Designed miniproteins, single chains, continued (5). Designs and how they scored, part 54

Each design is a single chain, and the fold is of that chain. pLDDT is the mean over its residues in the fold that is shown.

## One batch from the design tools (miniprotein)

Design m17854
Fold by ESMFold2-Fast:
Structure m17854 (fold): chain A 100 residues (1-100)
Amino acid sequence: SAKEELAEEVEALAKKIEEEKARLKKNNDSDEKKKLVLEQLLESARRLAEKAREQGFEEVAELIERGIREAEELKKKGKYDEAFDKLLETLKEAAKLLQE
């Protein structure tokens, strides 16, 4: 179903955020590199929110959009690790909403 496919995509992005965060930490990557990776993940999250909206999952779309805004504010303040955590938390909550 569309709901199951969206749930899989949301869970896949959450896993990708965890993997990218771990990779950046292991490599001791710069804040500039962290920012670029975060921007790419935020773009992926925006596409998921748009897909959720198109499929009629408005509550999921609004949750992801709110999490994106909060992560962008943290990014703006140079709080990249907190921005990754906020985006990850948001996608995990979105996945829970799609579980029913």
Scores: mean pLDDT 88

Design m17855
Fold by ESMFold2-Fast:
Structure m17855 (fold): chain A 71 residues (1-71)
Amino acid sequence: MSERVQEAFAVFKEAVDAGDEERAKELAESILSSLNEEDREAFAKEAIRYLEEVGREDLARYVREIVESLK
């Protein structure tokens, strides 16, 4: 992953771990909209893997829907 994607994922993970669903959704939208296509796919892949691992299927679905809307 690029350094930018790693940094973006770290901030997103912090919001998820804090249980701040609204902040996590805002960050996902902002990050996915600001990244180029390659970095967007890398971020989405890592975010979805982490969200599925921690049982946040609702947020994983949200990330997938944003990515699909940007295609």
Scores: mean pLDDT 83

Design m17856
Fold by ESMFold2-Fast:
Structure m17856 (fold): chain A 91 residues (1-91)
Amino acid sequence: MEVVLSAQATAAVLLWSLEDPESSRFRIRLDVREIDGVIRAEVTLTVERSYAHLAPEVAERLRRFVSEFLGAEESNVTVTVEVVDSPLKSL
């Protein structure tokens, strides 16, 4: 169900942001889909070029977190890193 998956995606991002010390340096988008009973998650990490060297470690931690939180296989969790030259907008 679309509403349930969207709520789980939001909860996962919020919980990860509380647990990961580098979370403030990254903007996260998480899209979750169920195709034929298989949960697939697409994570986009946006980071400033100055912090891009942290992206592999953060991506690995986030992949494991999302896999465990959603009960999805790690092979069904895709993490894409987008490096930007402009400062990320602070809220």
Scores: mean pLDDT 74

Design m17857
Fold by ESMFold2-Fast:
Structure m17857 (fold): chain A 90 residues (1-90)
Amino acid sequence: SLFSETNTREELKEAHAELLRKWAAENPEETAELIKQVEETGAELIAASEVTQADLDLAREMAEVAERAGLHRLAALLRELAKQIEEQLA
């Protein structure tokens, strides 16, 4: 694995958050489009009722990375998506 010898899962999340923060700062229009795509894709997944535990785990991890990157709106959307996935799996 590319990260197996020198990075923990938390260090990897911090590295991803820093990269996302820099990318978002350099690409504000693309960041707005990404947020819109996450909202639209999330709504489609919920409507299809085809969500899995892996989707819940991914949404939670993505929300943590987005929050650490300072992308609070994206983090809030991902947390709401995770809540809706959790409710469908219950």
Scores: mean pLDDT 79

Design m17858
Fold by ESMFold2-Fast:
Structure m17858 (fold): chain A 112 residues (1-112)
Amino acid sequence: APLSPEQRRLLGLALAGMVLVLEGRMSLEEANRILGPRLGVETAIAERDGKLSIPLDALAAIVPDPELRAWLEARLDEIQELPSRAEQIAALRALAAELGIDLDAAKAELLA
């Protein structure tokens, strides 16, 4: 994908935050406290009906390209429709790998 290194870093942090919340290793409030200021938004990760998402304003702050952003939004929607937390985590890890994101490094950065 044509992501800059900085876009890859910020997207990696957002995806890592979602994974850490799904793993129960970080609260949604803590993830937003860390990620919100880094993305210049109040809410980096939203929860509705037990499903996690990256709000459009947060995603736009990471990925200003509307075509790539629309593709990511569609992929994240598909991941949130998966029936189990374990499948959602596996799909987020696969998405990160597809985008050249070191998800484990991003998770370590958020936990530091």
Scores: mean pLDDT 84

Design m17859
Fold by ESMFold2-Fast:
Order: structure tokens, then sequence, then C-alpha cells
Structure m17859 (fold): chain A 89 residues (1-89)
């Protein structure tokens, strides 16, 4: 269970980064279009990844097969995705 939860989070984080890299213009345009009303693009994506990581870690803590290494893997995946989004923005 815990291994599958970690793998699902890693895949989701990678998919967000891949989507941003596939269309950097759209990513930047959404941020500009939302200026003054709501923030989109890189900042919203980073916040979403942080929130998803926190939730995933809470889920892992409830699983009997979860180890500290599983929690660290989620933190590492979130950090990598955030760093890649920051480099893109």
Amino acid sequence: MAEAVVAEFEAAADAVVAAAKADPEKFATELVDALGKEVKGAEAAKRGIRDAAALTKRVLESLPDATPEHLQAVEDAAARAIAELEALA
C-alpha cells in the first residue's frame, strides 16, 4: 500500500512538471491573465504540490506498511517538482 501511494504521488508530481514543460507559454500566460484576481501557473502549481505532499504524508502515516523512507520519498519528489517549476518560472 505505502509503496503504491508513493509511486502515485511521484507520477502525479512528474505529470505536473511535464505539462508545464510541454507548454511554457501557456503556463506563463495563465499566470499573467490571472494577475490581480487569482494566481495561476507556477506559483499555484507549487502550492498544489506542497498541499498534495502534506496530504500524502498524512495518508502514509495511517498505513501499517509505511516507513520513514516512504515519507522521505514523497518529500524528495515534491522538492524535485517544485525546483523544476521554479526553474521554469
Scores: mean pLDDT 71

Design m17860
Fold by ESMFold2-Fast:
Structure m17860 (fold): chain A 55 residues (1-55)
Amino acid sequence: MYHLRFRLVDADGRVHEATTPLPESVSLEEAKRIAEEGARYAAAQMGGTVEVVED
């Protein structure tokens, strides 16, 4: 199973790292796109930002 890593900076400037598993039933490209959109929207709800971490 594939994973994407994110770095989330909240409204207070605290850095949180998160790993999201990607479903194998969806193409890797499509799964990455969905996960990135979800992470951006979640960060916006928290008043923060998100960055995809490349390994």
Scores: mean pLDDT 72

Design m17861
Fold by ESMFold2-Fast:
Structure m17861 (fold): chain A 63 residues (1-63)
Amino acid sequence: SEELEKARELYEKNPDDPQAHIELAAAYLREGRRDEAVEYAEKALKINPDSVPAKALLEAARR
């Protein structure tokens, strides 16, 4: 999808930005790609353990 490609591009340009990981995890979750959504949500939590959106995405992707 257009949204997923845009999120991937932002991540490639900003691989250490927790927001880029969150956008990519959210895009994967919208595509039903739960394993990838979990992977990038966990990476966001490694950078910012207090991230509410990253925790929410991880919980949603695990259901």
Scores: mean pLDDT 84

Design m17862
Fold by ESMFold2-Fast:
Structure m17862 (fold): chain A 75 residues (1-75)
Amino acid sequence: PTVLSTRSRNLSDEMKKKGDEYEKKGDTEAAKLLYEASDTLYRASDLIGRSTDPELAQMLYDGGVEIAKEKEKKA
């Protein structure tokens, strides 16, 4: 499912940019959480891209987004 893989990767890039903004402001703890969110979404994108099962791909996407959202909320 190329669409979900691409969406996860785009969200990963977005989280990384937010992390860079917090790092620039000197908020190292917030930056770390956003970089962790980015890494989670990037790993999900890779796993989704290798999957031939649409249901598994959806679960990987949803799980990655939820973990990333929790990390972003704590930042």
Scores: mean pLDDT 83

Design m17863
Fold by ESMFold2-Fast:
Structure m17863 (fold): chain A 90 residues (1-90)
Amino acid sequence: GVLTVTITNLGDKGGEFTVIAREGDKIVSKSFFVKPGETKTVSLPTSASTVEVTLLFEGIGVLRFTVEKGTTTKTATLDGNTFVVTATNT
C-alpha cells in the first residue's frame, strides 16, 4: 500500500519537513522543503493497516499520530507557524 502525506504551510516561514512513517520495526522517511503558503505531497511505501507518523519541522518534532486505513487530518502550530497535515493510508 501507500501512505500519502500532504502538508500545507500556512505560516510566514518556509522550512524542511521530515515525514517519518513507522510500521513495527520498518521505518521510512522523506524530507522536503515547503515554502510559506505552499502545499506539498509525498508518498511513502507501507504494508500495514496502521502506521505511526512523526512530522519534524527544521528537525523539531511537531506532530506524532497514528493513521489507520483511510484519511486523517491534523493541524499543528509551532512558534506562530500553522501547518495542516493530511495523511491517507491505502
Scores: mean pLDDT 85

Design m17864
Fold by ESMFold2-Fast:
Structure m17864 (fold): chain A 63 residues (1-63)
Amino acid sequence: MMEKEEFLQYLIFELGLSAEQALELIEWLEKNPNPTEEQLKEMGKRFGLSVEQVKEAIEKYKS
């Protein structure tokens, strides 16, 4: 599992999220360990990310 601070930096600098959005996404991933494709689409819309970017973020979070 990637360190929380390292993952936060990834979300802000690589995906262009605000600090608030990055923290919200981390909290959501902690509560939703196996998100459905529909949940991935919802998160993509909420954070301005593609489904592919959300999947990559989940991969990074689990690594």
Scores: mean pLDDT 78

Design m17865
Fold by ESMFold2-Fast:
Parts: structure tokens; C-alpha cells; sequence
Structure m17865 (fold): chain A 110 residues (1-110)
């Protein structure tokens, strides 16, 4: 059920992305990052840091590890709100990979 729920969250975010709502996705992530009451905020900060570090590294293995970690949070984390934000981070990570012309990795994350 964790994997099925993660795919539902991803589908909802992809529908926003396909309808040109990328700024809404970014705003929701930024709102969560700035909310001191966000459940497991430290884990959200860690996720954002891992993604940013992987993108800056240009290391395929670091990128693949960040993808696996993000997927694990979406499928297995006990906090549903963090899982929903992780789905939004996943779509933005794919967008950044496409900008770097890492199309195979962008496809793999989606």
C-alpha cells in the first residue's frame, strides 16, 4: 500500500506540473520548509539538502542515491504530509535533471 499511495501522490503532482502549476509546487515546498510546525521538518530539510547536494555533485551515484532515498520516504515514511511534499520534491528533482540534460535519470525518478 505504501508504494501505491506514493504513486497516487506522484500522479497528483504530475497533473499540477502538466497544467503549468510548477510555481504552486515550489510555493508548497517553500511553505513546508518555513513552517516550524511541519511534521518531521528536520527530515524535510535533510531531503532538500540531499537533493541539492546530488544535483551540485554531478555524480551519477550520488544522484541515484538521492532518488532512492526520496522514493523510500514517499513509500515508507509514517508522516503523510512529508510523503506528499516528497512527491513534489521528486517532480522538481526530475525538472532539474532535465535542465542538466540527464534525461535517463529524470525518467527513472518519475
Amino acid sequence: SGKELAEEYLKEVLELYENGKIEEIKEEINKALNDENFPDRDKLIELKFKISKALESNDIKEIEEAIKYLRDVMENHPNEELRKIAAKLRVLFAEELKKKKLYDLAEKIL
Scores: mean pLDDT 83

Design m17866
Fold by ESMFold2-Fast:
Formats: sequence, structure tokens, C-alpha cells
Structure m17866 (fold): chain A 88 residues (1-88)
Amino acid sequence: DISKRIAENLLKAGVITEEEAEELAKQSTATAINKAAEAAGLPALSAEQAALAKRALEAALRVKKTGVLTEEDLAVAEEIRRALEAAA
């Protein structure tokens, strides 16, 4: 549950209350990512950016657990690179 981990990290950083963390843990991963971006002073992510961020987090967790970088993980990295270049 990526949303719960985001909520726990924001609570530890002191940027949300315990009640807000409990509510955020129940929300979708995209909503949790947007809340984390807001707390970091970044603008709210678009639906496409939130979807890409979700895929990036899922890929990173998979690589961390398996130690294997797949073609799918490389494709996600390439999409992130293009999104960053387009946003710059």
C-alpha cells in the first residue's frame, strides 16, 4: 500500500496531522502522490503525471525487492525522462 507509506512519511516529516495521515492512507495512490507533491511545495500533478509517478514507484519497489531491472522498468524510466524534458 503505497498510499499508507506516503502518509507515514508525511506524518514523520511533520507536514500533516495524524488524522490527515489516516485519511490519506485510505485514498488512491494518485491522491497520496498529489498530497506529497503539495507538501513539497510542488504544483498538483496532472492525471498523466500522477499515473507515471505511480508506475515509477511500483517499478522502483519491484526492482528493490528483486534486484532485477526489466524492459518494463526501462520503459517507465524513458517515459519519466520524456516527461521531465517536456516540463522543463
Scores: mean pLDDT 66

Design m17867
Fold by ESMFold2-Fast:
Structure m17867 (fold): chain A 96 residues (1-96)
Amino acid sequence: MIIPMSREEAVRTARAAIEELEKALDYYENKGDKSKAASHITAAGILATALVLMDPRLEEVARLIKEAIDSIMKGDFEKAREYLEEARRRVEELAA
């Protein structure tokens, strides 16, 4: 098992994953750049996987990020935003 990173490092990693998906949504929906969107989705997925291994308290955040990725891939951008808002709420609760 990997030794968990500090709470501050875990929170920063979770915020980075959420920001990558927000960028993916912007590239896909507003800019029409699916290739750049895919790059940001890949980065978010890697970060979400790392979150589960580094801090078990972020397992639900990682799940929400993965659900947001699935929603983006299905073209359900509204549902993806709902998952990202819930993920951000949980990260801010952990950060407090």
Scores: mean pLDDT 80

Design m17868
Fold by ESMFold2-Fast:
Structure m17868 (fold): chain A 55 residues (1-55)
Amino acid sequence: SARLEELTARVRELAPGASESAARAAAGHDLKAMEEFGEEVGLRSLERGARDLAR
């Protein structure tokens, strides 16, 4: 979906060294969290996951 692609791009911006598949997996997981708990909570979770991938 377009939203998944946008979130994947966001993860790759925060973690440039992450693989596309890892970024997509993180984005997909947090997209579901956004839908359930709200976009702001999901975005913060996504940013934390991206920082972990950047390590």
Scores: mean pLDDT 71

Design m17869
Fold by ESMFold2-Fast:
Structure m17869 (fold): chain A 64 residues (1-64)
Amino acid sequence: GLREELLAAIRAGDRARVEALLAELRQTDPASAREILKEALHEALQLGREDLAAVVARHGRTLA
């Protein structure tokens, strides 16, 4: 699912895929999108990927 694909892209450090999956996430319901974004942000921060964390956080702000 979208959640698993997004987490896998973050773990792989694939910024282009992360951005594409976040764009897809904007087409889902806001509640599910917020939960997935929170998990993605946490994963990026745990990996020390501040660049990916910033991209995820920006999308979360747009959906909130």
Scores: mean pLDDT 81

Design m17870
Fold by ESMFold2-Fast:
Structure m17870 (fold): chain A 88 residues (1-88)
Amino acid sequence: SVEDLQQEMRELAVKFFEELAKEAEKLGIKPPEIKETDTVAEIVNKIEELIKKIEEVDPELGKKLREKFEKLMEQLNEIERQGVRLVL
C-alpha cells in the first residue's frame, strides 16, 4: 500500500539520521531532534543540516556520509516511484 511505502521511507530516513547523530555526537555536534510529526522531507532537511555540520569539522567523514545520503535519496526516490505506480 502507499501507506506502507511512506512508512518504509520514514524508517530508512530515521535510521540514517540516527547513524549520523552518533557520528555528530562523537565530534561534539548536537544533532537536531526528529519529531513524530516530521515528514520524510523534513527529516531529509535535518539530515542535510547535520551532514553540513559534520563536513565543517571532519571533511573526509562528511564526504563519506554525503555519499551514503545520496544513496538514501536514490532509495527514497525509487520507493516514491513504486507508490506512483500503485496509484496509477
Scores: mean pLDDT 84

Design m17871
Fold by ESMFold2-Fast:
Structure m17871 (fold): chain A 61 residues (1-61)
Amino acid sequence: LQKYKEALANAPNLEEQANILEQAIVEDPSLAEPLILVARDLGMPQNLIQRAVARALANLE
């Protein structure tokens, strides 16, 4: 979890932040809820968070 929190905090823009969130959830789906909370606390717009989560879940098999 900590490495993803650092990656999200250090993202240069919202698009990269959303990409990091999506990839992190794909790599470890059990972290989805805490990662969503971190993204929200960092100020990511709710629509971008929802889109990243939806994309991650669509890519999981």
Scores: mean pLDDT 79

Design m17872
Fold by ESMFold2-Fast:
Structure m17872 (fold): chain A 85 residues (1-85)
Amino acid sequence: MPSVDELEREFRELLIEIAELMVRHQRGEPVDMDRLLELLDRATDLHVEILQLDPSRGSRMGQISGAVFDALLRGEDAVEVARSL
């Protein structure tokens, strides 16, 4: 079974990819919306699993995810925020 550290790593990698696709979409660039939705669903599943295994680490992942989406809404560098994880 994956460790919490492995789940957090996968979650961080997904957030970076989501941020890159969302930034491209905001710039009016063509984006694979099916891929974006798949990544968002996968990130949600991982976040729930991390919360169940380690509630404090899951809460931290939720805060980081919130910061990335807040940056996207403000037109800030969401990719840099995601990479600063």
Scores: mean pLDDT 83

Design m17873
Fold by ESMFold2-Fast:
Structure m17873 (fold): chain A 78 residues (1-78)
Amino acid sequence: SAEAEAYAAEGERLFAEGRYEEALEKYLQALRIDPTYARAGLNLARVLEAQGRTELAALVRRAAEKGADLYTVLGFAA
């Protein structure tokens, strides 16, 4: 959706600025709207990797490649 794409684009801008927590929030908003949105999931994995959460980043990347519901996988559905 256009809304999910807009959140992903804002997250990419924040990531480029080193604003990792804010980028994370934008990618989670994109995944809340479109839980199988691979672009947002792959970019979320990049943020997690930048934060040193390498194992979780690998899990998220694999889930995104499979088209899994990333919002549920991350436990942010509540």
Scores: mean pLDDT 82

Design m17874
Fold by ESMFold2-Fast:
Structure m17874 (fold): chain A 119 residues (1-119)
Amino acid sequence: ARAEVTVSNGTLDQPPGAVLPAGATVRAKLDEGGSVAVRVENTSDKPITVTVKKLSGGDVEVRVYNADGTLLDTRTLKPGETATFTVAPGQRASVVATALDGPAEIEITVSGDAEVVVR
């Protein structure tokens, strides 16, 4: 399986082109209105989980979309809060975390048999 991590109006602690193993953690520093997107394609026979933890800064909204762009879930994270989303076998999903109220720092972990690629 594959997970692609991209950032807009922010920085990741991993360089573009980095390939990380399953269970790896990526840290993002987001400007206000900045976002990190994790696009998961689960070609495995087991679930892949995406965990977003808010470390510091303003409120972060996490939105989850299916392959068709339909919104499945929305959560707002305060400092120290964590949201976990499961992508079932054969499914594709996008998890998007956006800094709503000033800059924010978040931590993303992709668990399960997935290659994590930074773009």
Scores: mean pLDDT 84

Design m17875
Fold by ESMFold2-Fast:
Structure m17875 (fold): chain A 85 residues (1-85)
Amino acid sequence: DETVEQSNRASEIAREELGKLKDMSPESVIEATRRAVREAVEQGIDREIAAGSAASTALDSVRGAPNDVRAKIQDGLNKIVREAL
């Protein structure tokens, strides 16, 4: 299933970009997610799939963060997904 393969690849790219971060501030996580979406699209992955998978991966990576920090990240990730539609 090409859709599942694209989603998995986009998640791998997102984990790689997030893994480069020295801190998990909202700004850093959002920027890393934007870089992951650009890289995934450059590799031929559908923009909507790339944005959804990268955003989901980024949100999971901050699951243990304080509620206010997670809310700021979620808002930024939602914007990335909306911009891909």
Scores: mean pLDDT 86

Design m17876
Fold by ESMFold2-Fast:
Structure m17876 (fold): chain A 71 residues (1-71)
Amino acid sequence: MEPRIVVTESTSEFNGKTLTSSVILIERDGVSTVFDKLMYNLDASEVTDEFKKENEEKKKEMIKRAEEYIK
C-alpha cells in the first residue's frame, strides 16, 4: 500500500473550555502512526481570526513535513 497522510480533528470539553485537537497520521500497509499534533484549549472568544489563520498555517506546515517524510 502506498503511504498516505490522514488528518483527524476532534473537539471535547476540558477544564470548562473547548479542547481542539488536530492529529497528522501516516498510514502505510494498514498501520497508522502519529506524525504530529496541534492542540489548543481555549474559550470560543479567545479563538480570534488571527489565531485561526496561524493554526491553519501550522497545520499546513505539519502536513508538508509529513509528505516530505514519506517520500
Scores: mean pLDDT 78

Design m17877
Fold by ESMFold2-Fast:
Structure m17877 (fold): chain A 75 residues (1-75)
Amino acid sequence: MSAEDGQRIAEETVKRLVEEGVSEDQARAAVYGAMTGVPSGVVATQTGISVSTARELIDRASRTLNEVGSETPPS
């Protein structure tokens, strides 16, 4: 996967989470955490949410990334 493909999948995942009521900053932090393995405590500190909420958002972002990636055919 190219960096451009990864960026597109990440942006689509952020958009999906924002449409479901997650703030853009929280969605971006959760998607970045899911992609890079950043601990939920770091995401919580950066976004001002609880560690439990950050953990759930990271888990959801990971699942959504897998779904979006599976929906994108290889070029």
Scores: mean pLDDT 76

Design m17878
Fold by ESMFold2-Fast:
Structure m17878 (fold): chain A 68 residues (1-68)
Amino acid sequence: MSEKERLLKGVERALEQLRTEENMPEEELKKLGEKAREYIETLDIEEAEKQIKRLVLEALEKLQARKA
């Protein structure tokens, strides 16, 4: 498995967890997936992973703030 393929599968898994465990809206999940794939296509693997991690954490923080 390539590094990009591994990272893409990680993103899909994270989006699935956000949908099933955090009940994140489908529109938000779609935007996250699109941005993450853009990072994988345009950035070096380590930079893409770092940016995707930040993107997911930011989305989680905003979602948790709305639940509070």
Scores: mean pLDDT 78

Design m17879
Fold by ESMFold2-Fast:
Structure m17879 (fold): chain A 68 residues (1-68)
Amino acid sequence: MIEVKVEKDADGVIRVTIRIGDEELVVVARSKEEAIAMLERMRAHYRARGDEKMAEAFDKAIEAVKEM
């Protein structure tokens, strides 16, 4: 189970919450572009380690941020 929540505050700060089973990861960025760049870096890191489930979670997070 992979759940992604994206929130943007009045100052444009983006908070991305990724839940994978019982684990929760939060990414905070100052812009949509920064959020995407951070998430793409994390996706590449997990993919390189063979963690396809984590890579999929970051892929879903990237799409959610792009659709804001």
Scores: mean pLDDT 82

Design m17880
Fold by ESMFold2-Fast:
Structure m17880 (fold): chain A 82 residues (1-82)
Amino acid sequence: SRDELIGTWNVQMNRIAKLMDAKERKYLAEITTKTISEWSTATSDAQMVEIGLQALDELRAKATNPAALAAIDEAKETLKKL
């Protein structure tokens, strides 16, 4: 469901943010704002998952900490199961 996807996203983003510096956290906030905006136009849970996975790939390109990279990869696998 949409609520389950949003809830999962918030839990995963909070987990990832703890592994990031201030600059990376600002970028995570920008990506989250964009993702929520794009989700408002999504017509299916599958489309929301695809949008979320694309957003996580964009976040991964900006992450430098191996722990943050691993957490992003775990978030992708969690979203794929929804």
Scores: mean pLDDT 86

Design m17881
Fold by ESMFold2-Fast:
Structure m17881 (fold): chain A 62 residues (1-62)
Amino acid sequence: GDIHRELSEIGRRMRAEGVPDSKILRVGRALSDLERAVKEGKSEEEIQKAREELEKALEEAR
């Protein structure tokens, strides 16, 4: 599937795997922002920025 779908599933799995709540909140926020940007048809720049925030949050969670 699309990267947006994959990222959404990864975030859900991280929550299910018991990642620390501080990291879960950050990943969840970044994932929600990315999903909203895509769903609302935000600019490419806004979507790219949200994607980068999610990548940062995922790195923090490892």
Scores: mean pLDDT 73

Design m17882
Fold by ESMFold2-Fast:
Structure m17882 (fold): chain A 70 residues (1-70)
Amino acid sequence: SMAEAEELLRRLREALEAAGLSEEQVETAIKLARDLLEQGRYELVRGAIEGVERNGLLGARIALHELQRL
């Protein structure tokens, strides 16, 4: 749903900001994640959030890199 997508994007933003990514990197990740959610690929976005929450800055860098390759 649209509400679920917006909540996932909020969680991703908060996790990436807390991990220490720049504003530009956060906005890039959010744009890419929004495109994935529009494609119905919700589990990829949930996995990215969980990776950032578990692994901090390293998880955030991995998530950004993986989102850019999808």
Scores: mean pLDDT 88

Design m17883
Fold by ESMFold2-Fast:
Formats: C-alpha cells, sequence, structure tokens
Structure m17883 (fold): chain A 78 residues (1-78)
C-alpha cells in the first residue's frame, strides 16, 4: 500500500531527526534547546497534517502516534 509506505517513511524520517537533534541539543544551552524543540515540533506537525490529507483514518492515527512519540522523546532531551 502506498499509504503504508508513506507512514513507514515518515516514522523512519522522524526517528532519524530525533537522533540528530538529541546530539545537536547537547551543544546548546537550555533556552536554545527549548526554542529548537518548539520550532521542530511545529515543523513536524505541519508535515504530519499535510501527509494526513492523503491517508485513511487508520493511517492518520498512526501518524498522530508517531508525532506524539517524537514530541515526548524531544521533551526528555530538555
Amino acid sequence: SMQKIMVDNFEKSVDLLVKSLKEFMKTLDEESRKKAVESVKASVRKMADELKKYLSDDEKKKIDEIVAKFEKELEKAL
């Protein structure tokens, strides 16, 4: 399914982004980390909302779960 490929690719991209950001955030002060986290959360939410326009309700739920997991992992790095 094309929708499954889109969801799987989104999850992989988000997981790689978390790993890269956690390493980058180690070089930043607390205020800069908070700004970086909020900026990236906003960008990922916009990407997710755009992707969801092309997905079924079941696949939309998977995107929401991926975004929630992503945001929680970034907040733990603060």
Scores: mean pLDDT 85

Design m17884
Fold by ESMFold2-Fast:
Structure m17884 (fold): chain A 77 residues (1-77)
Amino acid sequence: GTDPDVLREAYDGTVKFYSEEIIKYAKAGDLGGVRGAYGMGSLAVQLAAQQLGDPKLGEEGLKKLEEAKEKGLEEAK
């Protein structure tokens, strides 16, 4: 069954996974990897938020992915 707690855990895990992937690629100077991880992460985060019926979580998740990108790029300098 579609348990909201399971969906929320999946959403949180998706945000964390793609944030870590974005930072990993950014630190390595792999801008193609950053773009790919951000693109896939944005889609996955939005789909997970839609399953929860909370568009605000989608916006919050995208903001976290943007912050991860900025942090990774700053650490690559």
Scores: mean pLDDT 83

Design m17885
Fold by ESMFold2-Fast:
Structure m17885 (fold): chain A 108 residues (1-108)
Amino acid sequence: DPVETLLKIKNEGTKLVMIAALALDPDPERREQFIRELAENEKLRSYALNPLIRALHDPDPRVRVAAVEALAIIGKKDPSNKEKVEKALQEATGDPDPEVRAAAERAL
């Protein structure tokens, strides 16, 4: 499990590099899984905002849906990020994929 490996990393810079690498995994199913785990894992949540905003521009619409749902979780669990989350979700309502748009509208 890449997330279990990530949680074992103590160095902040190394952790951020690994988060970026996992978001670039060639398998969209693995990127989707990682995106969901970023929002749900309390230890990773403080690193999640910027990777999730980037994932709204992922080539796979399933990953973009996961990013919308993950951002909604971040906005509820960390109110300090609410404005940035709401802005990102508002932009996602304009996504070319109707499922991504519907997910963003539900999250707002």
Scores: mean pLDDT 82

Design m17886
Fold by ESMFold2-Fast:
Structure m17886 (fold): chain A 77 residues (1-77)
Amino acid sequence: MEEEVEQLLGELEKAVIAGDLEAARRYGERLVELTGGDPAVRAAFERVVAALEAQDFIAALRATAELHRLAREKVAE
């Protein structure tokens, strides 16, 4: 599970950098599932999607970093 989370976080960051909203949604939903549907992880993922839809690249990267931290914390418990 932890290895899968790290792989998905890396793929999500690549999708965000590429502006690939479809890939970002796919990897983000899988991350939410692997964290047991944690509401903080889902909220952070929704912020990533909203920033990408708004074409706010800086906000998207910041939200991705927050999602990364929250997903790692949830899996490490």
Scores: mean pLDDT 81

Design m17887
Fold by ESMFold2-Fast:
Structure m17887 (fold): chain A 78 residues (1-78)
Amino acid sequence: MPATLVVTFPVEDKEEAEKLARLLASMPGALSAEVKVGEDKAVVTATFESREAAEAGAKAAEEFAKLREVKPESIEVR
């Protein structure tokens, strides 16, 4: 069943959120990835073919954040 990965960043990290969305879109099983920039937040929403692919995306998001020294407010697989 398809699954959605949602990663929320502070708005100051919006450029990193956009880079993460591109990374997630390039992953196996990715169907779509988008960034919605609000007043206080930048939210990455990526849809994957399976929960396994979305969980791999979540791990990639965690490693991306560590390597780029940014701190997401949340990483959630739905």
Scores: mean pLDDT 85

Design m17888
Fold by ESMFold2-Fast:
Structure m17888 (fold): chain A 73 residues (1-73)
Amino acid sequence: SPNFISRQLSILRSDIEQLKSEVTDPKELAQLEVLEQQLEVIESKPSPDLDDVVDLDVQVGVISLKKAVDKVT
């Protein structure tokens, strides 16, 4: 569903912005900026591919999980 993809892209944008506001490591910030660029490319397509959205979601999730682990360690 195009509405489902649009909603997921909006969630991913919010997640990336939140992570960028919280990250203190320049390397992690650079990784988030690359993911933000990938998001912009996907958003620019007339019909975004669900596989591209899933791949981006996994990459954002990995950074989020690493940050959560570092916070509790």
Scores: mean pLDDT 81

